# Designs tried in a protein design run: designed miniproteins, single chains, continued (3). Part 109

Each design is a single chain, and the fold is of that chain. pLDDT is the mean over its residues in the fold that is shown.

## One batch from the design tools (miniprotein)

Design m11792
Fold by ESMFold2-Fast:
Structure m11792 (fold): chain A 82 residues (1-82)
Amino acid sequence: SAAAEAAQLTAVNARNIERILGDLERWKVANPELKEEIEKMIAEVRAHLAAAQADPANSLAHTQRAIELVEKAIKLLKEKAK
C-alpha cells in the first residue's frame, strides 16, 4: 500500500539523517570554533525528526525536509571551514 511504502521510506530517511547527524557531531569536535552553530543545526534537525513522529500522516514530508536541511547545513559548514 502507499501508506506502507511511505512508512518504509520514512524509516530509510530517518536512518540516513542519523548517519549525517553523526558526521555533524564529528565535525563539531574537529571544529570547536563552530560548536555552538553545529549544535543549533543538530537541534533543528532533531526537532524535524520529532515532528515526523508526532505527525504520522506527514512523516515522510517531515523526514525529507530534515534531510534537505541537514545537507544544506553541511554545505554551509564546509564552506565556513575553508
Scores: mean pLDDT 79

Design m11793
Fold by ESMFold2-Fast:
Structure m11793 (fold): chain A 67 residues (1-67)
Amino acid sequence: LRERMVELAREAAKEIAEKVKEDPSLNIGELIEQATARLVEELGLSPAQSAEFRQLLQGEVAKELLS
């Protein structure tokens, strides 16, 4: 499960970074929240796992935007 969460966070982060680069008016925080909510629902994550996923996604988005 953790390995799958890391993979999905990296994929979602790349997509979020690409969207923001194409449209800088987009709110990064809202995009992170939307992606987290969708994947939490799809994977059936607990509140603790959802918080962990959100942190992973935030870190991966930051890496993509700094690169």
Scores: mean pLDDT 80

Design m11794
Fold by ESMFold2-Fast:
Parts: structure tokens; C-alpha cells; sequence
Structure m11794 (fold): chain A 101 residues (1-101)
């Protein structure tokens, strides 16, 4: 439980920083989304290694969504920021569930 919460907090903090960086331009938003996806895949691998399957799955799903948007030539800053904010909400909701057990 404590290890899962620590990984989720790490992911939340990284995503908040990514949202701030992404507000500057389309290239900045795509870079922030790509960097967040890469970071989350590393965290998902760590979670998988620790048998934290729920954390691993969530982080991998978020990474895939962000990577897809970062690679989309038609993605707007707003679409990328909305995806980063939705991902943040998913992590915060997951953290609340972890804290109830």
C-alpha cells in the first residue's frame, strides 16, 4: 500500500510539472506529453516488478494515451493539456481508492 501510494504521488507530481511546461506552445505540449509518457512507462515497469499490478496498468494506459497525442500531427495545445489534466484526475482518483484500503 505505502509503495503504491509513493509511486502514484511521484506520477502526480511529474504530471503537474508537465502541465505547466506544456502551456507554452504546441512543441512544448508535445514534448511534455512525450516525456511524461516515457517517465510513466519507467514507473509502470517499477510497479510491475513490485507486483503492484493496478498501478502498473494505470501508468501504462496513461503513457499510451499521452504518447498517441504527442505523435498526432493535428493535436492542439488544448487537446494535449486536457489529456494531461484527465490523466492527473485519474491518478488522484486512484490514490483516493488506495487510501481507503
Amino acid sequence: KEEALKLVDEAINYLREAIERGQQSVPAAKEAAREAADHYLKLAATAFEKQLWGVASLLADIARELKKLADDPNATVQEILDALERSLKRLEEFKELLEKI
Scores: mean pLDDT 82

Design m11795
Fold by ESMFold2-Fast:
Structure m11795 (fold): chain A 67 residues (1-67)
Amino acid sequence: MPSLAELLSAAGKGDRAAADAAGRRLGVSGQTVMDAIAAAKNGAEALQRLARLAGLSPGELFALLSE
């Protein structure tokens, strides 16, 4: 199974299936993942927006990205 970090990296490259898979792990839609990435100015802002939308702190999301 790809890691959450791998799924988010692929989603950032426009992989919708990876965005849907990341969304399932975060409890949000794949469209929400894609929108958060598209609205962000950089990767750190994308992670902060995704954490807020998933109901997580940025630190909690970073912990989920660690293997």
Scores: mean pLDDT 78

Design m11796
Fold by ESMFold2-Fast:
Structure m11796 (fold): chain A 101 residues (1-101)
Amino acid sequence: NVIDSYLKENSDALHKHLSTGDVKGFLQLIYDLVTTAVSEGVEPEVIADELELIKYSLTTFYGPLLTKNQIKALKTISQVADLLRQNKVDEALQLLESAIS
């Protein structure tokens, strides 16, 4: 599926951007994942579930080493997931764009 393909190609980059403190690069990859999944017709609730799984995996792996900025980026993912669950796709993307800028 689209999300699994994206994660297979970009998981190492996601980990690297987060672990090196490149929060904007990390969130840009999340933005690209969400926009790609939406463009391919993936249901917003499914995208939200995958975002929460990504956050859970990263928090479990890096949790004790996360800085305030990295924690804020992961919190942004949860807020994006919440908007997607409400079918507020444009608001979710706008939140990500604001966090990247």
Scores: mean pLDDT 86

Design m11797
Fold by ESMFold2-Fast:
Structure m11797 (fold): chain A 82 residues (1-82)
Amino acid sequence: SALEERIREIVSTSSLPEEEQERIAREVLDILERVRAGADIEAVMAESTLPDVLREALGKALLTARNDDAILRAIRRALLEL
């Protein structure tokens, strides 16, 4: 999907190992799919194994963002701090 491709592209710009990039991309996509399906944001984020900086940024973005592009920008910004 276009969203999956964009997430993988953003994660690939990080300095993280390839296996870690794949795990993060997969988990972010799972979180976004579950939230879009109506899952409780706090519950989904509490189960997350994402790095703290990324988890906090994504959680905040899911509560405040107006569109997918804003969420993707928050993810990209958080990955620069890793």
Scores: mean pLDDT 81

Design m11798
Fold by ESMFold2-Fast:
Structure m11798 (fold): chain A 68 residues (1-68)
Amino acid sequence: GAEEESVEQLATKLGISKKTASNILKILKEKGVDGFIKLTDEEIEDLAKKYGISKSTLLKLKKELESY
């Protein structure tokens, strides 16, 4: 489905596992794209620790979403 395709696309684009991409999509669904873009460095670090994602990966995603 669309969620599975989004997970695979995100995993490939960011060079991460599908499991990590799935967790990122859960964050994006909870916060929204606009909400995610507005997160502070501290909030990004908290999410990184909570979901076991690197802070660098979340910051890269934030920058790419800002280009939409």
Scores: mean pLDDT 76

Design m11799
Fold by ESMFold2-Fast:
Structure m11799 (fold): chain A 61 residues (1-61)
Amino acid sequence: EKKRELQKAVSKAIALTIGYIGALLEGDQEAAERYINEMKELAEKYPELKDFIESLIEKLK
């Protein structure tokens, strides 16, 4: 069942990435920062995904 939780976490990371891009297109820097912070929290909750999520964040900066 941990595999299912990791799959949901990956899906959430992708959704947060899309949300961040949408916020940037709208010029909503505050929303963009919230999406980045949620991705950082997700990386702390799922250490197995830390490198993946941090790579996404670095590409978005």
Scores: mean pLDDT 80

Design m11800
Fold by ESMFold2-Fast:
Structure m11800 (fold): chain A 94 residues (1-94)
Amino acid sequence: SELQRKVSRAVGYAILGIGYELEGNLEEAARAYYESGEYLIEAASLESGQNRIELLQEAVRYYQRSIELATDPELRRRAEENLELAQRRLKEAE
């Protein structure tokens, strides 16, 4: 399903982010976590109730991690904007 593909992509990017972080490649880790957040937001749009809430909570966590590690101001700004969006959607879903 479309949902399964989006969740699989999110998980893949999260694993990639962890790998980059362990190697000390923090900028690539930040980009991977940002991409994971993007796919989680897309997956959340296909869900409702508790499943939507859990996907939005995960997106918030990965955007926060991306912001923490990002040295590229453009990536940090995009992650901050998407963090605000994810937090608003989470508040509406609760």
Scores: mean pLDDT 90

Design m11801
Fold by ESMFold2-Fast:
Structure m11801 (fold): chain A 73 residues (1-73)
Amino acid sequence: EADVEAAKRVLESLDAEQIRQTGRVVARYAEERGVSEAAELFRKAIQAADEGNKDEAVEYLAEGVRVLLEASA
């Protein structure tokens, strides 16, 4: 999907600190919208970034965005 591909490209350009900061913002947004599955994925992305696993953090952020977009459709 074009939106998910664009989001993943942006996420891959982020460093670990930016991934952590972005993850916190989108996790809160997902919680406020009642999309608990996306919020949990974003929290896993923050944990992966804290552990130094940038690739896993990007994958969790991208999947969280996908879940959030599907819930909004």
Scores: mean pLDDT 78

Design m11802
Fold by ESMFold2-Fast:
Structure m11802 (fold): chain A 77 residues (1-77)
Amino acid sequence: SELEAMRKRYEEDKKIVTQELEEEGQKKLAENPEYADEIRAMIEARVAFEELHLEKQLDAEQAAIRGAAATAASVAA
């Protein structure tokens, strides 16, 4: 279904974003070991923020599809 496809895309996007942020974070940790704790905290915050953003986008898209379908069904009936 379209909703299943969207969820699969969400999971893939989440993996990509998390991996990219962790790789960027590891590079920054290697370059600035004296700020390791601060960098780790920033990485965790960014991962949480991006996950929340993707989840909100998925929820909004699913809600829009359901709303459009309900409206179309109401008009067609």
Scores: mean pLDDT 77

Design m11803
Fold by ESMFold2-Fast:
Structure m11803 (fold): chain A 74 residues (1-74)
Amino acid sequence: SHLEKAKEILREGKENEWPVEELTERVVAALEPLSETVAEAAREGAEAMARRGFPVKEVADSLLALLDELEKKL
C-alpha cells in the first residue's frame, strides 16, 4: 500500500532525524502513485513547517496525522 509505505518513511525519517527536505521528497514520491493531490498537500505542509523552523519530528508527526485522516476517508 502506498499509504503504508509513506507512513513507514515518515516513522523512519522521524527516528533517524532525516533532513526535512529528504523526508519530504521520499514521502512525496511514495504518495504520487496514489494521488497527486495528496502528494502536493504533503509537500506544501512539510515546506511550510520547515520555513517556520519546525524540527523533522514535528513535520513527520503532522504528515502522519494528515495521512491518518485521509486513510479514514478512502
Scores: mean pLDDT 84

Design m11804
Fold by ESMFold2-Fast:
Structure m11804 (fold): chain A 89 residues (1-89)
Amino acid sequence: MSPEEAVEKVRELMEEALEAVRAGDYRTARRLLGEALDVAVASKSPEAMEVLREGLLELGRAVGVEIPEDAPLMEMLNTVGLALARAEA
């Protein structure tokens, strides 16, 4: 996968995850977030990782958690993932 393809795929997956959260489908949102993470990590593209970070900030806001823009990616992932899991229950 090219870096450009990875950026676009991560953007699409995060947009779909955001729409799933807005629809109350937290299970689908968690799956899509996992897929976006896999694409971003496999691509080794800094641009794809940045799109993932931007998407995590939007997803966090949508699910009702506050994340500092300068937070480490792993902390953002843990915060959003836990919030989605709690919302699903």
Scores: mean pLDDT 83

Design m11805
Fold by ESMFold2-Fast:
Structure m11805 (fold): chain A 81 residues (1-81)
Amino acid sequence: SREKIREAILVASSLSVEIMRASVNRRLGLPVDLERVREAIKEAKRALEEAKKDPTVPEWVIQDLEREVRAGEEFLAELEA
């Protein structure tokens, strides 16, 4: 549905912004809110699973959200190392 497409796009954008915020804070030596990053990744994974169940969601939307989830998980792994 159009609602699912919109949700996937907005969630991908939100996760991208949270990763950018955390990356900037890390580079400046400022505190990074790990819990906020984890919750953003969790929400993006939920939206991705729902988008995959809807055949009207375009492949490019699913691929974009998958890339953001991947980037978020890799970034979180680096922060927790």
Scores: mean pLDDT 85

Design m11806
Fold by ESMFold2-Fast:
Parts: sequence; structure tokens; C-alpha cells
Structure m11806 (fold): chain A 81 residues (1-81)
Amino acid sequence: SMADEIVAEARREIEEVRERALREGWSIDEFEKRLLGVYMRAVDRAERDASLSEEEKAELHARIAALVQEAMREYEAEVAR
């Protein structure tokens, strides 16, 4: 589905951002700002998709937010050592 494609693209982009953050030694604040960019693009794509219902958009927003929060927790754990 289009919703699954948007989630898959966001997941891939989050992983790319994570790899770059680890390579370049980004602060947690910088990493968060970059992940918010991924979130905003995914949400904007979903909002502009006329084939998605309001319920599907809400579920998609929640799924993307969960991915962002998971990535934040993982990065915080990695840089805390």
C-alpha cells in the first residue's frame, strides 16, 4: 500500500541519517533536528495523498513518530558511552 511505501521510505531515510550521524559524530540535538526533517517530509507526503483516508493518515503519522522515537532512543544509548 502507499502507506506502507511511505513508512518503508521513512525507515530507510532514518537509517541513512543514523549512519551519517555516527560517522560525523552528531550531537543528540543535531540528530533530532535531522529526524524531524524526515518526519515532516513523510507527514507532508501522506497529507498530500488523496488516496489515503483521514484514519490512514493518522495511523501513518503515528507509525512514523514511533520510528523517530525508536531511532532517538537507540542513538542516545550509543552516544552515552
Scores: mean pLDDT 86

Design m11807
Fold by ESMFold2-Fast:
Structure m11807 (fold): chain A 64 residues (1-64)
Amino acid sequence: GREKAEKEREELLKAMAEGKAPELSPEQREVAREIGRTLRALGDAIEEAIRRGSTDIPPVPILP
């Protein structure tokens, strides 16, 4: 449930503050980078819609 996700986030923040953050594997870093790219593409699409004077939020880009 929500409690587990919240506790995990709090524990991660505490570990980072103590300088004991776990190292991510190269594979995990690649996945994080891909997610970052998708979020940026969505942000760009929203900005383009606003620039055109649209009131609709564009749909999330579907990756092949």
Scores: mean pLDDT 62

Design m11808
Fold by ESMFold2-Fast:
Structure m11808 (fold): chain A 97 residues (1-97)
Amino acid sequence: MVNELVEELKAKIKSDEEAKNILEALYYKILLLASKEDEKTPEEKIEEIEKKVEELLKKNGELAPLIEKAAELAYEEAKKEYSVEEIIKRLEEVLKK
């Protein structure tokens, strides 16, 4: 369950900066999964997102595997209520700041 992985991640958070780094990596990983499934997303944009995900996961160190797993489960849950195109649009608006 997504909730079990979220609770495990919460238990490992030591600071607001660490929480921000985890959340940013999570959102970019979900954006990458959605962008790869979306036939309209250009390959150049997918490559840019992949590089950002690699950078953010490296920054999170030991938490990277948990973040990737949480992102995959969060993406599957999001697909139950939203289209791939809507998921991409919502994440781009959040990450624009």
Scores: mean pLDDT 76

Design m11809
Fold by ESMFold2-Fast:
Structure m11809 (fold): chain A 67 residues (1-67)
Amino acid sequence: MDALKRMQEISREVRRRYEELRRRLGVTTEQQKQELDGQYGSEISRRVSDEGRRIGDAYEREREAER
């Protein structure tokens, strides 16, 4: 449960931040949109991969402790 919540929090945090950036920067051109989408994709992939590994380890420990 906790691991899934953490991944969802990361995903929502990154999405919200990029959505706010689009509004603040007044992104109107497709080029600007693609630039932000590229950065968003790179950041979410990196953070999810890093946290996924850490969460996986923590999740296994939590399951062992539960028993």
Scores: mean pLDDT 69

Design m11810
Fold by ESMFold2-Fast:
Structure m11810 (fold): chain A 72 residues (1-72)
Amino acid sequence: DAARRAQVGAELLRAAEELARYAGQISPEVAQTTLQDARDAVATSTADELAGGRDNAIGLADYVKAEVERMK
């Protein structure tokens, strides 16, 4: 289903941007890797894999955000 894949891919890219925003405050290299991995996944992965990647990115963003706030 191309429509579902496109939707979940866009959601993954948004989640990766959010994760990169917090991760970049700790390491710019991790932010760059996060964004590149998301772009590669959108090019090659199934809709279910993209949904899993989105959920993982959201969870990791919450964790990294809490860590960054703790370090301030």
Scores: mean pLDDT 81

Design m11811
Fold by ESMFold2-Fast:
Structure m11811 (fold): chain A 67 residues (1-67)
Amino acid sequence: ADAHYRRGLELLAQGRYLEAAEEFLRALRLDPQHSQAEMGLAVALGRLEEQGRTEEARRLAAEGGIR
């Protein structure tokens, strides 16, 4: 869980928001109560929407159940 969360943070810093969101999702699949990974996913999805990648953001949000 934490390893995927840390990888997600690294990818966010690199501007690789899709890959960051996928790593936060992996962390949540291993630990569904990982609030930091849930917040990281929300941030990554917001960044994808800023880039106009709304369809990818919507797919990942549905997979992560963040709403």
Scores: mean pLDDT 78

Design m11812
Fold by ESMFold2-Fast:
Structure m11812 (fold): chain A 71 residues (1-71)
Amino acid sequence: MTAETYRVFVESFELARKVRNEGLELSEEELKEWEELAKKNEHAIPELVEEFKKLGIKSSEEALEWLKKKA
């Protein structure tokens, strides 16, 4: 994976975390932007999942911290 791909995942994870943990409601435009980012990087998801498994990362919080380190 590229550093740019890791940065996109950091942004996507932070947005998802805000929605889930802080009760932030996404606007129609923000939701569309998130969907486009996910679709563009869908092919990298299996590689990301395998990296998380190798590192023993089990939570979204741990995943986000690791992604920030790689970005």
Scores: mean pLDDT 65

Design m11813
Fold by ESMFold2-Fast:
Structure m11813 (fold): chain A 77 residues (1-77)
Amino acid sequence: SEEVKKMIEDLDAFYEKFRAEVEKLTPEERLEALRHYIDLLEKMKEQFKDNPELVEHLDKKIEELRAEYERVEAELQ
């Protein structure tokens, strides 16, 4: 439980750094970065599938990233 909470905190810190770096990219580069990060989180979700608290947190982040991806993709159409 405590270890999972620390993992979630570390995940949130990394996510914020990722968001800041993505703001510096072109739209095409942002789509590639978002796709890669979503894939990473999906793999992490499979790795920790027996941890419902972490899975729920990852699902929320994946949903946010997918919404961002769709928004950026729509702007390029």
Scores: mean pLDDT 84

Design m11814
Fold by ESMFold2-Fast:
Structure m11814 (fold): chain A 55 residues (1-55)
Amino acid sequence: AMEEAVKTWEDAYRKAEQAAADLVAENGESVKPHADAHLEATRKAYENAKAKAEA
């Protein structure tokens, strides 16, 4: 159960990383701060899921 949650957020983080790269490639560096904010939020969710799995 907890391992599945960690994997789900890991997959989401990887997809967010790819989406951020695609947005920058399509729209230029002006969207990078916005893409980085989304990536950071997904990273925090992934870390929170790992912490809960270890507790």
Scores: mean pLDDT 77

Design m11815
Fold by ESMFold2-Fast:
Structure m11815 (fold): chain A 70 residues (1-70)
Amino acid sequence: MNPEAEYHIEIAKEYLKKGNYQMALGSLISAYELSEPPDWKKKEEAQKALTEYRATGDEEKARKAVEKLL
C-alpha cells in the first residue's frame, strides 16, 4: 500500500477510537483515493457513508461503516 494511504488508514483508526466518525470517514476517502492502484469502490462506499452520516447523524451506522472499510 502507498505509505500516504497507510497514514490516512492510521488516522482513520485514531478518529474511530475518539468517536469522530466524520473525520474517520474523510480519512478513509483519502486513503482509498491514494491507494496504488486507487480503490474507487471503497472510496465510493466511504463517500456514501459520510453523506448518510451528515444527513442522519446516526453514529452507530457511521461506526459500523468505518469498521467495515478498515
Scores: mean pLDDT 84

Design m11816
Fold by ESMFold2-Fast:
Structure m11816 (fold): chain A 97 residues (1-97)
Amino acid sequence: MLERIKEAIEEYNKDIEKILSQVPEEKRDEFIELANKKYEEYKKFWEEKLGMTLDEWVDRWAEREGLTPEQREALRKATEAFLKRNAIYEAYIELKS
């Protein structure tokens, strides 16, 4: 399980880097601002849907599944990377429109 979580993080980070490499330098600041806004919107949406913070959700999931501290931390990082990748995807689509 831990290896699969780490692989997912690496895949999300590769997607992020690929998209960032396609953004022109003159639009970089606008893109970063938009991506940060989309990340906050995704985080808020998820926390409202869950009725708790992402950290609280990760802690409850880890406790329920009997995850080690290392696995719990990896799950937290994977969740953050997933949300960042999705935010960057939406920002990129909006920038192209």
Scores: mean pLDDT 82

Design m11817
Fold by ESMFold2-Fast:
Structure m11817 (fold): chain A 68 residues (1-68)
Amino acid sequence: MSEEERKVEHLRIVLEYEIQENKDLPLEERKAILEKTAERVAKLLEIPEEQKKRLLEEAFKRMEEIAA
């Protein structure tokens, strides 16, 4: 696994954690949390904007699938 792949996987794991942790919050609040978390983690790990955007889109889709 490349270093870029490891960074992307770390961001994916963090976003999954936030999805599970915040599942009982309103959809708009959950989206805001995911956006803020993705921005913070991408900045720390120097993940390219394009990769961050793709992972956020995947996280939003997954979040909507489990929203009550």
Scores: mean pLDDT 79

Design m11818
Fold by ESMFold2-Fast:
Structure m11818 (fold): chain A 74 residues (1-74)
Amino acid sequence: SSRDEARAAMLLYLDIAAKEFPEYREVFEELKALVEAGASLEELVARMEEVAATMDPEARAVLASLIAAYRELA
């Protein structure tokens, strides 16, 4: 399903982001755990927005793109 594909893509991109931005690795791994646990769209977006507010512009731009994609899939 498109939802399963979106989840798989999100997990892959969060894994890549954790490796690319090791200073935020724990946060990206926390987001991966929420996605794997089937957290609600509202919960995921809220947590991603909290995290994005604490990030450098480059990392924040990546997370903002993921938030936008996730919102469209809901």
Scores: mean pLDDT 76

Design m11819
Fold by ESMFold2-Fast:
Structure m11819 (fold): chain A 85 residues (1-85)
Amino acid sequence: MKIPEGELLLAVAEIRVAVIKTTAKNYEKQGKLTPEQKEIVERIEKLLDEARKAYEAGDLEKTRQLVEEINKLDRELKAIDEKIK
């Protein structure tokens, strides 16, 4: 079975964002989530929605660019978390 490249990229991004959202909710319940982290998480969620729309439209290049942006924001979120630890 051949998995389309865009489908695989989107599936990986969806799993990543689900983990990010779960971690953010846990931090929020503990009072550890910063306003900066909340803003980045919201941006990641919006980018995932845009990536889904691009994929559904058949725009694989835009889907790749949006997934790459999600990956960059995830790295920024982890850098902030490392400063808090």
Scores: mean pLDDT 78

Design m11820
Fold by ESMFold2-Fast:
Formats: sequence, structure tokens, C-alpha cells
Structure m11820 (fold): chain A 81 residues (1-81)
Amino acid sequence: MHERALELFDRIARFAEEKGDLESAAEVRELKRTFEANKDDPYVVLGELSRAAVIARRLGAEELAEELEKVIDELQAELRA
């Protein structure tokens, strides 16, 4: 789970860079840093993943947003169990 989320942050940041949207790329990298610093807090983790999914959709990276949403769903299911 954790490694898959980190890979998705990197892929979204690269997608933004390839589009010339350096501001969105920087924002996603900041979300990744907050995610890594707070990996023991599931609500912070979910918040950062949700923000990254919104950025991915805004950029038109629909497949990456869908993959992040699957990670979010899996984590939410674990928190309810």
C-alpha cells in the first residue's frame, strides 16, 4: 500500500511536469512529503491521497486519479475493520 501510494505521487508529479504545470508538480511533491512524515496518521494519509487525486483529475490524468481512489478505498476499508 505505502509503496504504491508513493509511486502514484511520483507519477502525478511527472505528469504535471510533462504538461509544464510546475506548480501542480511542486504541490504533489509537498503532499508526498507530508504523507511520508505522517504515515502513522491514517487521516492525514487519506487527506494527502485525496488531494493528490483531485490534482490528478484537474491535470487530466484520469487513470492515475482512479488508481489513487482505489488506494483510498482500500485504506478506508481497513480503518472501518
Scores: mean pLDDT 83

Design m11821
Fold by ESMFold2-Fast:
Structure m11821 (fold): chain A 108 residues (1-108)
Amino acid sequence: GFREEAIRELEELLEEAKKLLEETKDPIAKKAAELAVETIETALEIVKMTEDEEVIKKAVEIARNALEAAKQAIKASEENDVTTEIGALLRAIGELLDMERLKEEVKK
């Protein structure tokens, strides 16, 4: 079903985020990867709490965006582009905050 497909995708995103976290040596890129892991883990919690397909879809979209921010931070660190790397970290923080807001709305 829709939820089972979302859980599968989130588990794949989580595995990729954890691998990036293990392989990354740069402190800023590592923090972006840590935030992506936390965001995706929170998305999995949300998907287990709700039957609402629109909420599940938002959780998956935020999780995808968090992983993309982590990938951008890592790429910027490899290119010594500190400005882009910090921008990617800020995006990763924003995605976690959006996910935490979604979690609080689901608990009501």
Scores: mean pLDDT 90

Design m11822
Fold by ESMFold2-Fast:
Structure m11822 (fold): chain A 66 residues (1-66)
Amino acid sequence: SAREAGRAAGEALLAGGASEEAATRGGTKIQIYVAQGDLEGAIAAARAGGASEEAARKATEHIAQG
């Protein structure tokens, strides 16, 4: 679900070294894009928020699994 994708993305951002605030903001944006069906936008938002390519990829896998 979009909510679970946002949560997983937030955790991936934290694991990648982002601050709690940055991870929360990134997770929220990913949740919004996933709810709109825009997976490319979700990945771009994660990367723009400071996520590594690896963290963005892991977040995408969570989005795909729902």
Scores: mean pLDDT 68

Design m11823
Fold by ESMFold2-Fast:
Structure m11823 (fold): chain A 60 residues (1-60)
Amino acid sequence: MKEAKEKAEEAVELQKKKASAEEGDKATAAFVEAANSLSKEEQEEARKYATELGDKVSES
C-alpha cells in the first residue's frame, strides 16, 4: 500500500512540475505495478487515492 501511494504521488508530482510525459508515464506504470502486488481491497484504496490526486491536478 505505502509503495503504491508513493508511486501515485510521484506521478502526480511529475505532472505538476511539468516533467516530460515520458517520465510521467513511467511513474504511472510503476504505480500500476505496485498496486497489482496488493490485495484487492488495497488496490481499490490505492486506485481511489491516485484518482483523487489526479482529479485535483488533471483536466480532461
Scores: mean pLDDT 71

Design m11824
Fold by ESMFold2-Fast:
Parts: sequence; structure tokens; C-alpha cells
Structure m11824 (fold): chain A 80 residues (1-80)
Amino acid sequence: SEKEKIKEIMERLAELARRHGWTDLLARIEKAMKEFDKLSVEEQREKALELVGQFVREAIARGDWEATLEAVKLLEELLK
């Protein structure tokens, strides 16, 4: 299902933030995930795209190529 796909991608994004020690971004992702049950599928997709996009931008700014490549893969999965 679409909701299950979005949830799985967000769980993977949270795991990436946790592995890289990006505590502030992790907290933001976890907060958004708690609110997902109140959102429509389209709103969940939009929020997920926003958060994955922000992760990619922050990873690039930090010069963290491993995090950038992993997050870009998640972005591609959301766009399918």
C-alpha cells in the first residue's frame, strides 16, 4: 500500500539520520512520523518528499557523500 511504502521510506530515513548522528534531523523526522496517522496519503507523500529533500541538502552541505547517496535512493523510491 502507498501508506506502508511511505512509512517504510521514513523509517529508513530515520535510521540514516540515527546512524550518522544527526540528532536534530532525526527528531524532526520522528515528529513528522508521529503525525502521519492524521494526514492523507497525499499529505504524507508531500511531507516525506520534503524531509528526504532536506536530508539530501544537509548531507551535501556537510560533504557526507555516503548519506547523500543513501538519501537520493530514498527520494527516487518516493517519486515512483
Scores: mean pLDDT 83

Design m11825
Fold by ESMFold2-Fast:
Structure m11825 (fold): chain A 78 residues (1-78)
Amino acid sequence: AEGMERAALVALERLAADPDAAISVREVAEAAGVSEEDARRVLNTLVQAGLLERVAEGEYRITPAGRAALAARQAALA
């Protein structure tokens, strides 16, 4: 769904901007306009794909693979 795709992009883009940053389920939900349950589902899917890492309860960080995937997408759209 469009909202879930937006949630994934918001999470990856925010975390790629600061590699030491973490993002919460709530921040993704608010930024993407989806429920916290949908945001959590998206974030867990990205963890299973190896693009994000869970660092604490409800807190996620981007992996090197996640940054590479976002950079490849940005290059393809430029």
Scores: mean pLDDT 77

Design m11826
Fold by ESMFold2-Fast:
Structure m11826 (fold): chain A 66 residues (1-66)
Amino acid sequence: EEEFDKIVEKRIETLRKTSKDPVAALREDIAELERQAELAQKLGNDDLVESYRKAAEKIREELEKL
């Protein structure tokens, strides 16, 4: 989970450096993570569902800081 927070933070930093609209890119990342969580739920993989939902929530928290 600590490594996961670092991955999200690196993604945000990279988007700030390389993206014309990092907020839009992060919102797209949230939508993709929500899609992946839905697919994982259909497959019965509860651990993946939880991981993707935590990812989306972490990105939402970082968006509030922007």
Scores: mean pLDDT 75

Design m11827
Fold by ESMFold2-Fast:
Structure m11827 (fold): chain A 66 residues (1-66)
Amino acid sequence: SMSQEVDRLGTLGVLAAARGDLATARRALERIKEIAQQAEKEGNSELAAQARRAADVVEAAIKRAE
């Protein structure tokens, strides 16, 4: 499901940022943002909210690693 994909990408992004792999972390963040935008267009407010929360967490992890 897309919900499981958001959780997977969130975990990947945080772990990649912690390891200094900012390229992987940024790619995960970009994909999460795409899922959020598509969910909003489709009216899936629950998935959009989940993806936005995951994006915020990954973005914070990237900023800490920079």
Scores: mean pLDDT 89

